# Ledger of designs, part 64: designed miniproteins, single chains, continued (3)

Each design is a single chain, and the fold is of that chain. pLDDT is the mean over its residues in the fold that is shown.

## One batch from the design tools (miniprotein)

Design m10215
Fold by ESMFold2-Fast:
Structure m10215 (fold): chain A 98 residues (1-98)
Amino acid sequence: SPLELTKFSAWGLGMVTEIALLARQGDLEGARRAAEEFVREAREWWARSSDPQAFLDVLQRVLATLRRIGAQAPPAVRPAVDYAIRLVQDLIAEVQAS
């Protein structure tokens, strides 16, 4: 539903913020776990999605936000953001292949 997609989008962007904050605090393992939790929960959202294209659009917005953060990230933050980017790219490829 449009409401569920809106909730997923808001939650996903919140998770991007959490990943960036944890990495900036030096909690690189916490940032990696947050990225892994995002993908795990995103897979559950996808399994319940009646609109694969709208779901992909949300993932693309999450990816664009992570790339923007990564481009401006200091060296200490960059590995955690790059890891999150890779996980989201892998999920997008999986959804597109389905």
Scores: mean pLDDT 85

Design m10216
Fold by ESMFold2-Fast:
Structure m10216 (fold): chain A 89 residues (1-89)
Amino acid sequence: DEAKKLAEEAIKLLKEIAKNTSNPSTQARLEALAKEAEGAVKAEDFEKAVKIIGEALELLKESLGSLSEKGKEKLKELEELYEKLKKLV
């Protein structure tokens, strides 16, 4: 299932980005969203997974100043995966 693979890759990137933020509150919120998205993927609720990943992207765009350069690169990868995932759901 392509949607499942893309969602799992997006969640993995989200967890990597969470480790690359200097803001503990942003990190905790991103980790919580990643866990919620994992739950949605396990339930095969890809519409919910897309919504949660979208919420994480909104949070990250507001938190760019707390991201490392590596975190910003991973955010760009996540945005590209999110656009592909949205087309499948």
Scores: mean pLDDT 86

Design m10217
Fold by ESMFold2-Fast:
Structure m10217 (fold): chain A 67 residues (1-67)
Amino acid sequence: MELIEKLHSEDPEVVLKAADEIGKLPLTDEIYEALVKLLQSKDIRTQNAARYALYKMDPEFYKKLEK
């Protein structure tokens, strides 16, 4: 999936735009795994982009991850 590859970009703007587009898609296992990896990133901006995408795709599922 092209958008998942963009989440690993060194350019924060590319990551943010990819997260916005992913947030409009249904939450699949592939997207979930990629976003969870980004939540463990040392880069706070990347972490926030992943949280935003998860929240847009399934707000209820995202809330369970924070427990």
Scores: mean pLDDT 71

Design m10218
Fold by ESMFold2-Fast:
Structure m10218 (fold): chain A 63 residues (1-63)
Amino acid sequence: MTIDDLVKLMKEEFEKNGSVNVGSLPFPSVGDAMEAAKKFLDENPDLELKGSGGFNAEIVKKK
C-alpha cells in the first residue's frame, strides 16, 4: 500500500464522516500513518490534526 493510497482512504473517510480517525485505517506502521496524514493535511490546509499522535490521532476541519 502506498502513501497515496492511504491519503485516498483518508479523503473517503473525511467525505463520509466529516473527520478521519487515523488509528482506524489499515496502516502498516505508525510512520506510514503519520506521513499519509501530513500529506493529506498539506493538500487540505483547512484541516488539522488533533490528538496525541499515531493511533490516537484525528483529522478534523479547522474552526
Scores: mean pLDDT 73

Design m10219
Fold by ESMFold2-Fast:
Structure m10219 (fold): chain A 69 residues (1-69)
Amino acid sequence: SQDQQYLDYLKANPETIDGEKAKAGKELSEAQEKGDKEKESESLRKLGIIAEAQGDQQTAQQWFQKAKE
């Protein structure tokens, strides 16, 4: 799956995590400002996968729940 590929990428390239987190946060803010619900959901899912890559399962689940709304 796309989510598994992204998770595997982050685990293989931990030096990219801070940059990917910043990028996903910016994309989330932009999507919210534009009312782009699809991109908002995508950005929230990416933040969840990033949290999972960092070993923070609780934060990951919070992001995934927001993405379903």
Scores: mean pLDDT 87

Design m10220
Fold by ESMFold2-Fast:
Structure m10220 (fold): chain A 100 residues (1-100)
Amino acid sequence: SLSVKLSGAGTYQAGETVTLTITVSGTDEDVEVRLYYLPAGSTDLSKATFLGSGIVKPGESFTVSFTAPAEPATYTFYGAYRLKGTTEWHYSEPITLTVT
């Protein structure tokens, strides 16, 4: 089955550059991916902030670099993904980043 994994979890300083990698498996089709994070302390996906999107080809990965949020907190990051040309979004296992 189609799955997406994020890597880049860890502890960062406010204003530090963070690089996250999105890896796609379980398909030979192009996959549309979108990267989101939740506000500090939130578990409500409807409040997610969009960071970036792309099309990932089989065997490839998608990398996003961004500045760590200014407010020290724990943030939850997740990838939304779907097969190119389909309408239903799926969500990756989340990862956490701690900003100090």
Scores: mean pLDDT 82

Design m10221
Fold by ESMFold2-Fast:
Structure m10221 (fold): chain A 77 residues (1-77)
Amino acid sequence: MSPAQKQLLLDVAEGMLRIHQFTLLLESKKSNMSIEEALKMHEEMTKQMLSQLPKELHPQLLEISEKIKEDLIRKIN
C-alpha cells in the first residue's frame, strides 16, 4: 500500500470516528447516555474499524481513537 493510500484510509477512518463522536456527544447532552456508555460505544466502533483496516495501520488508528476518547471525557464531564 502506498503512503498516499495509507493516509487516505486513516483520514476516512478518523472522519467516521469523529461523526460517531458527535452522535455520542448529542445523546449525552440529551441525558440519554452516561459517559461510561459513550466510552463503551466508542471502543466498540474502534474495534469494528480495526477489523476492516490492514494490521500495519492499527497503531495509528488506536492513537486517533485515544485522542477522541480524551475529547469525549473532557466534553461529557
Scores: mean pLDDT 85

Design m10222
Fold by ESMFold2-Fast:
Structure m10222 (fold): chain A 71 residues (1-71)
Amino acid sequence: NQSIAEIALYLRSEGIVPKNASDEHLLKVAQRAIDYFDKDGNGTLNDAELKELEQHIKELGKEAIAKLLGV
């Protein structure tokens, strides 16, 4: 799924997931992000849900979000 891959790349670019993490680990973390922030249960993040994720990273910090997502 392209939306999961896009979220995985975003989390890596923000330093939430290490650059040397496996594709399997990246996809698991991206799926956890979707599960946490996907309020409508459609299996993807819309623009508002993605902004909520960005706001949580800004307020709580990368380490706290990494822990939340099981990194």
Scores: mean pLDDT 77

Design m10223
Fold by ESMFold2-Fast:
Structure m10223 (fold): chain A 94 residues (1-94)
Amino acid sequence: SAADEARAAFLEGVRALLQMVQADTEDPRVLALTEEMLRVVDEAERQRLSPEEVLARLRALADRAAPGLSPASRSLVTAMLAQIEAELREMRAA
């Protein structure tokens, strides 16, 4: 279905963004956070979670990690989540 294709495209976009952050970061806490986030993407593919539920779970993981992150790493994570939210908003506007 069109909805299934849109969900799959969203999840692939999130996976690609997380992998890009992993490739460029030297912060082991950001690496650990993005590994947890990739597990959410894997679960979403298996359980057919909504894009909104995926974003909510990623935000919850980021919120729990935030006190342990440097200001630069917090900014990176915030920008990453903002990009995911923008992609979801664009998908819903189509």
Scores: mean pLDDT 87

Design m10224
Fold by ESMFold2-Fast:
Structure m10224 (fold): chain A 75 residues (1-75)
Amino acid sequence: AEEEALAREFSVFFAEALKRSGAKFTEEHLEKARELGVTPEALEILEEALAEESSLTLDPAALAAYAARAAAVEA
């Protein structure tokens, strides 16, 4: 539960920062997420997103999907 909540919070924080700056998700953000202790599951998803397209902007809808998945596991 705690790890899921932390992953959700960090994902939201990164999305908020990216949305405000219009920046893309980068390897620097992935490394920061690792340092902050997001779950291995969240890290795998972020690594996959980064690998597919380095110019990919983190979509709020994608984060909503992560949050929904975490909520389903917790429920």
Scores: mean pLDDT 55

Design m10225
Fold by ESMFold2-Fast:
Structure m10225 (fold): chain A 72 residues (1-72)
Amino acid sequence: MEEAAREAYELGYELGKEGAEKGPEAASQFGREAGRLAYEMARKRGLDEEGAEYAANAAQGGFVEAYSLTQA
């Protein structure tokens, strides 16, 4: 679980940086994609729904942090 959450956070962080560079509309798309990919990856690794949601939330956190830092 923790390793999957860490990888999800890093995925969200990278997509947050890309989204910030391309503007608000692209950032919204990248944010949705980060959460979706993290959820799917966690489920394919055999994590339950709660574990997959935890990974999706970690990706969201990484996205928000990278986006905010890039916009500052």
Scores: mean pLDDT 76

Design m10226
Fold by ESMFold2-Fast:
Structure m10226 (fold): chain A 79 residues (1-79)
Amino acid sequence: DGLDVVIRALEEAVKEVAKELREEGREEVAKEVEEAGKRLIQGMRDGDQELMLEAGERLREAGVYERIVELVGRRVREA
């Protein structure tokens, strides 16, 4: 369904962004992005709006929120 498509797109976007950060030597930020992405996916599966907002804010603080939104949007549109 639509939620499964978004969750898969988000998993792939988080993986890609974390890989890009590691290639730049930004291992600590990559770990933060992976943890925030995992929490966001958990919130989406559980319908936990507070968890989703908290995780989204962590991604914004890491400076990767826009990149993740672009990657998710592109993949969802191509599905």
Scores: mean pLDDT 85

Design m10227
Fold by ESMFold2-Fast:
Structure m10227 (fold): chain A 96 residues (1-96)
Amino acid sequence: AAAAIQAAADRTVEEVTRLAEEGARKMSHDPEAVQGLRNIRDAMLAGYAASPKLAMETTIGLAELTAKQHPEAKEIAERIREVARRGLAEIEALEA
């Protein structure tokens, strides 16, 4: 049970981290957008092992904020949000 939840969290954190770094590379000309994307990465990495659901919920909120504040990052932030939402749903299904 716990191992399945951790595997779902691991898959989600890897994909979120990959997308955030990909977006940061594409937006190197916009330091504030890069910082927003890296804040998403750092929040996920800091919390996911201890509280995967809270880390995913935090990631969703930060991605929504980044999409609103940085139009150039909107597409990548929306993709990150979608990945985190799917991961959260997968964990909740495993807890049911």
Scores: mean pLDDT 82

Design m10228
Fold by ESMFold2-Fast:
Structure m10228 (fold): chain A 74 residues (1-74)
Amino acid sequence: SAAGGAFAAGGMAGLSYLEGGPEAGRRGGKQAGRTGVEDGASPEEAAKAAQMGALHAGGPEAGRQVYEGAKEGA
């Protein structure tokens, strides 16, 4: 699905948050949001999918940071 790419990229961004902190999470989130929109998701769907992927991989704070970046990337 179009949201699946954003979810997977969001998971990677969540892992980046765990290694590099909020800036790494936001940069990864921006890319995840962009990926979802390029795949045909709406900006809101892309950002939400990226947040859920990051939450699954890195926990609630990773989800929050990745979501902030994803909104900018969409």
Scores: mean pLDDT 84

Design m10229
Fold by ESMFold2-Fast:
Structure m10229 (fold): chain A 73 residues (1-73)
Amino acid sequence: MEERRERWLKEVRDTVRRAAEKYGLSHAAAAGIGVVLRLMGELLDEGYSPEEINEFAREALKVVGEVLDEIAA
């Protein structure tokens, strides 16, 4: 889980930063939320527990917020 989780969180970070650089903060927020929802769906399909999915969602959304705050500052 950990190595795979780190890869997914990196994907979230990279998606938000790339979208913000090209399209601005509103598009970056939408892109970040979209990738989190997609990854949560993949975790559900792979049989991860609700607890694991919720933990991932909390960290992923925190990453989205942190990247948006960094760019907005």
Scores: mean pLDDT 81

Design m10230
Fold by ESMFold2-Fast:
Structure m10230 (fold): chain A 68 residues (1-68)
Amino acid sequence: GANAEAARYAEQAGAAAASGNAEVAKRMADLSIKAGDAETGRYARLAAEAAEKGDAETAAQYSRLAGL
């Protein structure tokens, strides 16, 4: 179902972020939002965007809100 697909994309976003691949993390987070986990995926995307800008504090804050 949509929730399982959203969770799969969120997990892939977390794995990509942990490996330092912010572009893949952001893409997977966007897919999670589209699949039905809009809140978790949105925070994961904001964390990835902050990481791309070198804002580690903001990235950590949004990651906590996403449950990552």
Scores: mean pLDDT 67

Design m10231
Fold by ESMFold2-Fast:
Structure m10231 (fold): chain A 60 residues (1-60)
Amino acid sequence: REELLKAALKVTKEGMEKYPEKQDEISKAVADALQEGFARGLSPEEVEELIKKKVEEVMK
């Protein structure tokens, strides 16, 4: 759980550094992925994958 939050924060920081104009969208994507993952009872690895997927969609 703690490792998952650290991974989410790292992805958020890297995305915001690359695309500062999309900071709000990146933060929302990470929050949405975490909420969905916890609600569905996904494993930490599955939630991390979901976070990466949603952030990549925002950065396009």
Scores: mean pLDDT 74

Design m10232
Fold by ESMFold2-Fast:
Structure m10232 (fold): chain A 92 residues (1-92)
Amino acid sequence: SMAAEEEERRKQLEAAAAKLPELREEVERELERLRREGADPERIEELETLLKALEESIELVKKGEETGDLELVEEGLLLPLRVAAELAAARA
């Protein structure tokens, strides 16, 4: 039924959204590390841009959760899910 599909979709989105604060902290810690080590300014600027985009994504997810707009939650999760996958691949 559509109700059961919507409930499973909601649970999956809630699980993904719950990981966003940790992902943001990971990117922020990496940015702070690069700044302390005097890394390439272009690399620092790329991470600053990414952190800002993640913060915007978190706000979209929050708005979607507050309004019950699952489509908005999914849109807000696109960048975070891609970033998490890229970070996982880089650690493999």
Scores: mean pLDDT 80

Design m10233
Fold by ESMFold2-Fast:
Structure m10233 (fold): chain A 65 residues (1-65)
Amino acid sequence: SLEQVQRVATAINEGASEEELRKLLLEVFKSGESVQDVLDLLRQLSDTPQAQVALKLWEELLRKQ
């Protein structure tokens, strides 16, 4: 849901750990959100170190499918 995607954005802005970002991204992935919408969001936040971590974790989830 959009709410879960917004939770990821909030966590990135608040400096969440890699483990927390991984858990939040897994929930987004399981919810069936658009892969492209999530990528677009993370790319917009890409000026933060946490956004780069989230992008890497999202790509890892897509590779495992």
Scores: mean pLDDT 76

Design m10234
Fold by ESMFold2-Fast:
Structure m10234 (fold): chain A 91 residues (1-91)
Amino acid sequence: MSQQLQQMIDNAFSKDLLISTLEKLIDLMKNIEDPESRRKISGLSSVALMGAKVLGYDKTVEYIDKFDKAYDEGDYEKAIEYLEKALQEAK
């Protein structure tokens, strides 16, 4: 509904929340050996992607999509690099 979209634009995500979520994702990726970190990554990645889309941060969205692909391929070093680039574009 249009009213829910308007509420998301106004209140659902702030730049600070997006930055905080991306920083948390980077920390979880550095602890990828922990199964709890792996479970949290999937959920937080989805939150960060939606936040970036709602805020209109197209470059941050692009880097989060690249992160998801690298993560699925098991390239954790490249996945972290893309998250750091997403964070830089969000700042």
Scores: mean pLDDT 77

Design m10235
Fold by ESMFold2-Fast:
Parts: C-alpha cells; sequence; structure tokens
Structure m10235 (fold): chain A 78 residues (1-78)
C-alpha cells in the first residue's frame, strides 16, 4: 500500500542518517537506494514528498562530500 511504502521510505531515511553519523557512507548509500525504491513503487505524490522531505534532513546533516553525493544521487532516482 501507499502507506506502507511511505513508512518504509521514512524508516530507510532514518537508517541512512544513522549510518552517515557513523561514517558508513556505503551503508548510507544502500539505505538511500532503498528509500528511493519505495518512493517509486508507491507511485504517489505523498510517498515522493515524504521521501523528499526526509532526504532534505539527511543532506542537511551530511558529514562528508561522499555522503552528500550519495544522498543527491538517491534523490535523482526518486
Amino acid sequence: SVEEHAERARKAAIEAGKLMGNGDVEGAQKAFEEMARHAREGRSDEVALAATRAMGEIVKNAKSPEALDAAMAAGNRV
């Protein structure tokens, strides 16, 4: 359902933030890809908006150029 995809996208975004906080750029990139996948599968403006808002918070808290690049790349796939 759209609600399940939105919740999974949100959870993946939170996980990506935690991984970036720990310096795990590779793990964060994978979590961003999961977020983007759930946003696309939901096929709704609500899921896309939720993913975009979560992405904005993650980008704001990025601690390295690599983490920022991963977040931006994931955003382009939504």
Scores: mean pLDDT 67

Design m10236
Fold by ESMFold2-Fast:
Structure m10236 (fold): chain A 101 residues (1-101)
Amino acid sequence: MLVKIQAEPVTVENAKAGDILRVTVTNTGPGTIKNVTVLLRDENGNILGTSAPVTLNEGESATFELRVPKSADGKTLTVEVQGYSEDPRATLSVEVEVIPG
């Protein structure tokens, strides 16, 4: 049975429109995590952006780049990462780097 795997959300305060959020996601646990997706949410829970889904085998990393939209200028954003695994011990680690636009 597939289990939903979620990383701890990362908060980005005072986001600047045009900046790139470089999100590096690593499967640090055992097993394969499928449909790994990065979501950007605003303070009201609106989805501002999403990545294409990827599969991460044990120890694999993927890097995603999401642009801060004009509507998010000066706002607090949440980076959410989720996927699905048949191994409930699977774990996602997330690092976010803000690159000025």
Scores: mean pLDDT 87

Design m10237
Fold by ESMFold2-Fast:
Structure m10237 (fold): chain A 57 residues (1-57)
Amino acid sequence: KVGEALRKVASASDEELRRIAEELGVSPDTIRRILSKSPVDLTDEEKELVLKAAEVL
């Protein structure tokens, strides 16, 4: 589930990432940092953020 969410968010455009960041109340750079990690290296907070980001796409 988390790996699929990461793939979905990683395919997003810069404009989509900006919109997602606004919806989640984080910076786009926070999302980009998380996308640079493998799914197994994510903290529980990062996993939750990625799942929420995938939902708002």
Scores: mean pLDDT 78

Design m10238
Fold by ESMFold2-Fast:
Structure m10238 (fold): chain A 83 residues (1-83)
Amino acid sequence: MSPEELEQRARDLILQGARYYEKGDYEKAIENFTKAADLAAQVDPSSPLYAAAVTLLAEVLKEMGKTEEAQRLYDELRSLGRG
């Protein structure tokens, strides 16, 4: 799959995950955001697309009360953005 195809699929998965999140289907939201993050990381783990997918995954985990798991994702995201 081309980088452009991976990015487009990651974007589509983010949109699907957001729809599930709005419906309160957190398990499907997590599944879609996790897949989106994986595809975005295959293209560029320093990309805004990867950051968006991981941030949305952390938001779902936080909504479920999994605050420690969400914090770990934020920490990993910061470690990838060396500045």
Scores: mean pLDDT 82

Design m10239
Fold by ESMFold2-Fast:
Structure m10239 (fold): chain A 110 residues (1-110)
Amino acid sequence: SMDELIARLRELGDLLSAAEAALLQGTPAGVAEARALLRRARALADAGEAASTDPLVRAALRRMRALLDEALAALDAGDVQRARRLVLLAEAEVTLLLMLLSLKKREEEK
């Protein structure tokens, strides 16, 4: 349902915000925490794409997954600044999709 998708996207956004905060610590522990959070976010994006029949939603979730895969690869390479930029881009994709779905839901409820 749309409500389940919106709830999943909010959880995805929360995980990405937590990952950015962990990376901002500038510590090995923060990088390890961010890696775990980004893996959880990737799993949610994969599950969301599989559950969705909307081509626009599926395309947005595929872009988010690609950004998360690149962020994880950047962390593996030790490039924390690149990883942080990719996380911020993924957060922007989540925010835009949430805004679009919230507008569509309000139009359908009137």
Scores: mean pLDDT 87

Design m10240
Fold by ESMFold2-Fast:
Structure m10240 (fold): chain A 68 residues (1-68)
Amino acid sequence: MEFLEEARQKLEEASKLPIDEARKVADEVLNEVREKYPDDPELFREATRLAGEAIDRAVQKEKERRLA
């Protein structure tokens, strides 16, 4: 799944951003799946999981910065 690999890379970069920006990138990825692959519920499920993981990583990074 070429799109899923691209989405993973994009979301991994987003996980290094502030939480608000990471959420924006996640929303963009999910919207792209809905627009380009509306009949692929499995792809949407995987993209949703990756988006959640990226946001969680951004939250953890913010928490670590406050504790440091």
Scores: mean pLDDT 79

Design m10241
Fold by ESMFold2-Fast:
Structure m10241 (fold): chain A 74 residues (1-74)
Amino acid sequence: SALDALLAEFSERVQAVAASETDPERMLARVRALYAEAMRRIAESDLSPEEKARARSSLAGLLALVERSAAKLA
């Protein structure tokens, strides 16, 4: 589904940043930029209100996990 594709794309991009960026502060900044882009795409998409709510919840959870990981390294 479009929702599954969007969530998979975000996860893949976050993993790519984490694998390539050695500086925790820069890694977190790049992940936050990806999060902002994903949130904008969700808002502008033709997804149902339910799908948008699920996507936002999933993205927020993943961002929170990355932020906690980065805080431990910084």
Scores: mean pLDDT 80

Design m10242
Fold by ESMFold2-Fast:
Structure m10242 (fold): chain A 100 residues (1-100)
Amino acid sequence: SKVTEAAAEGARKGALEAGADEKAAEAAEKAAREGGSMYAGYSAGRGALEAGADHHAAGMAAMYAGKEGSEASGEEVKEATRYAAEQIRAIGDEIQAELA
């Protein structure tokens, strides 16, 4: 959908702006596209992390995916953006626990 494509483009842009490599940016883009509108941000962040991006790049991928998806769909993806923020926090907590 238009929303899914916007979220995928946002995921790629966010990851790259945060300093992720092309592999991580492509993984974030693909994950956002496959996750659907409600989970695009979460999927983007997870995809970036699995491809070796750091927490900041994964967070930026998820945030941009949610933002661009929200702009394309208006009200329909506001909840997806909020859910993505919660999932990024959960991923951050898992990383902190692994490093401790």
Scores: mean pLDDT 76

Design m10243
Fold by ESMFold2-Fast:
Structure m10243 (fold): chain A 95 residues (1-95)
Amino acid sequence: GMVGGARNQMGYLDRVLEGLDRETQEVLASGDPEKIAEMREQLQREIDYLDKLIDYLKSQKSKASEKDQKELDKIIKEVEERRERLRERLRELEA
């Protein structure tokens, strides 16, 4: 179902975000301007993806049962928290 699919995507996103956290730390430690620029572009693409995912989930809420609406709200909040984590990493690379 749609909620189960969204939960599976969250598990995948968590693994991607853990990888991005490590790569961001390595890039910051390197001080390489080219790697910093590439990582900034990658983080921005992931933020754009999460923006679209949030919009999609919000659009699906109107078609969902009351129980599924509550689960979608929880998932949306979890995606928004992950988006803020990416924004924080992007700010670190802009310093």
Scores: mean pLDDT 83

Design m10244
Fold by ESMFold2-Fast:
Structure m10244 (fold): chain A 76 residues (1-76)
Amino acid sequence: MTPEEAAYMTAELLRAASTTIDPSLREEVVETSPLVRKYAADAMLAGDVDTALARLKEALETEEGQEFAREEVEKR
């Protein structure tokens, strides 16, 4: 995992966590975060932010999730 990949993953986790403070951000986070949309959209839209964060953390520990994050970093 590169520093750029780690920064991306951290930013996406923080973005998801921000919905605990402002629930109106849930739809925007699902629309603007490909990582949240792929792994945690259902939990996020249901308002289950704890489950959404757990799914994101679990996905980022997998080879598939890390590859997805790498591809998203490379597009930028």
Scores: mean pLDDT 78

Design m10245
Fold by ESMFold2-Fast:
Structure m10245 (fold): chain A 95 residues (1-95)
Amino acid sequence: MEEEKVERLEKRYEEGKLSKEEIEELVEEAAKNKNILVFRYEESDEELKEYLKKLAEKYKVKLILLDKSMPEEKQKEIILKEVEKIRKELGISSS
């Protein structure tokens, strides 16, 4: 795990300065760790959403996209719903 690298990329993402190369590094790191990648985006940024979906498909990473303007409670609901869906697909548990 390169925790310091991930923190740096998250900070740049919050500043709206994350490059395509930095996004690909995040997706590649998630793929290496077999993690679910949770990404917050601005709803109007369709190019970023499509790029993230393409990278997730390329690296075979499970991607959860969250709108930055969405209330925290709604973001948590989406994460829980997507995690439950992934758990069912993997047959790990039935809830």
Scores: mean pLDDT 66

Design m10246
Fold by ESMFold2-Fast:
Structure m10246 (fold): chain A 83 residues (1-83)
Amino acid sequence: MKEKIELLAITLEVISELLPEENKKKLLELAKQLKENIDDLKKNIELIRQAIELMKEAGLSESAIQAVEDLLKEIEKKSREEE
């Protein structure tokens, strides 16, 4: 689980380099918060949802958005299994 959140945070940092400065700053802040709250799975799920919304607003490709959504679904599934 922790490794998947770490990978997603790194992925968001890479994607941020493709965005305008204001969207880049917001996405980098979300990536930072994911790393800082790595043990708070519920907060991380909310942060990832915010990142997906920001990516959609920034006009990123459907394939890039889908990759992040697939990671979110896997994290949500594991969260429910670890109840």
Scores: mean pLDDT 77

Design m10247
Fold by ESMFold2-Fast:
Structure m10247 (fold): chain A 76 residues (1-76)
Amino acid sequence: MAEEARELLRQSAEEARKKGLVDAANTLYAIARALPEDATREQAVEMLRKAAQAHEVSGETEVAKWLRDAAERLEA
């Protein structure tokens, strides 16, 4: 369910924030808010992977890593 994905993303964002990774935390929160109410787990994973690729291309490799890690957790 989309709410489970949002909760996982919020938890990952808090972990990133505790490590001082503000950009990663803010990006994870933004994706959690952008998820439609009816989003499937697969759609959430796809959004995270696309966001990770965009951040990797822009040189934000740490943000991309956190987004990929969140996608892997949702697939488990």
Scores: mean pLDDT 81

Design m10248
Fold by ESMFold2-Fast:
Order: C-alpha cells, then sequence, then structure tokens
Structure m10248 (fold): chain A 93 residues (1-93)
C-alpha cells in the first residue's frame, strides 16, 4: 500500500505542477517553462518513470503555441489527477 500511496502523491504533484504551468503559460511562456522545469526535476527525484513521462509531455507542449500548450498541460493534469485518485482508492483496498 505504501508504494501506491507514494505513486499517488507523485501523480498529484505532477497534476498540480502542470496546472500551474498551464496558467502561467498564458501570461508568460518563460514563467510557464520555469514551472515545468521545476515540476520535472521534483518528479525525477520522487518517481523517475513519471518524471520521464512528464518531461515528454513538457517537450511536446513546448512545440505548441502558448494557448494550445496551456490546453494540453491542463488535459494531462486532469489525467494525472484521476490516476492519483485511482491509486489512492486501490491503496485503501
Amino acid sequence: AEELRRRAEAYREAARGLREAARAMKESVDQGNAILGRTVRRLHERDAELGREVEGAAVRAMSLDPESAAEALERQAERYERRGEELLREAEE
């Protein structure tokens, strides 16, 4: 159960970081990219596999215009948030 809770925390942190980056991206691409960089760094420390996945999502977002990047990051954050909820539910079973 501890591994599932740790993974859920990592997904929750990923979702929060991507959502913050998406909001910042609409005001400043540099600010959004800085938040993405910090999020990726933190995830690599907690969960190397998720860190690599989030890094891939960040690279894909950087190839888009700021509005499209913000939308893509919001959608990815929603997916990670739901995954974290699933893992927490599984940890309680």
Scores: mean pLDDT 82

Design m10249
Fold by ESMFold2-Fast:
Structure m10249 (fold): chain A 91 residues (1-91)
Amino acid sequence: SSARLAALLARIDELFDRAVKIVTEAEKKNTLESYKKAKEELQKILREMDRLIAEMEALDPDDPRLTLALARRIEIGGEIFLLERKIEKLE
């Protein structure tokens, strides 16, 4: 339903906001350990996003909200990549 798709997208938005906060806190600490923990937490968020996206696809693969959800997933993948680069520089 439209209401269910809206609720799933809202959950993805909540996870995205959480990821932004995790990255910001890791950058404030700027330590190898903080970046490794942030990466682990973002990987968990990415897995939860994949689960929610799969549910959205099952409900309506053509809904434009799925495109918004996929865009947020791509952004989290990019943040994980940047965290990996920071970890490599500190090792």
Scores: mean pLDDT 91

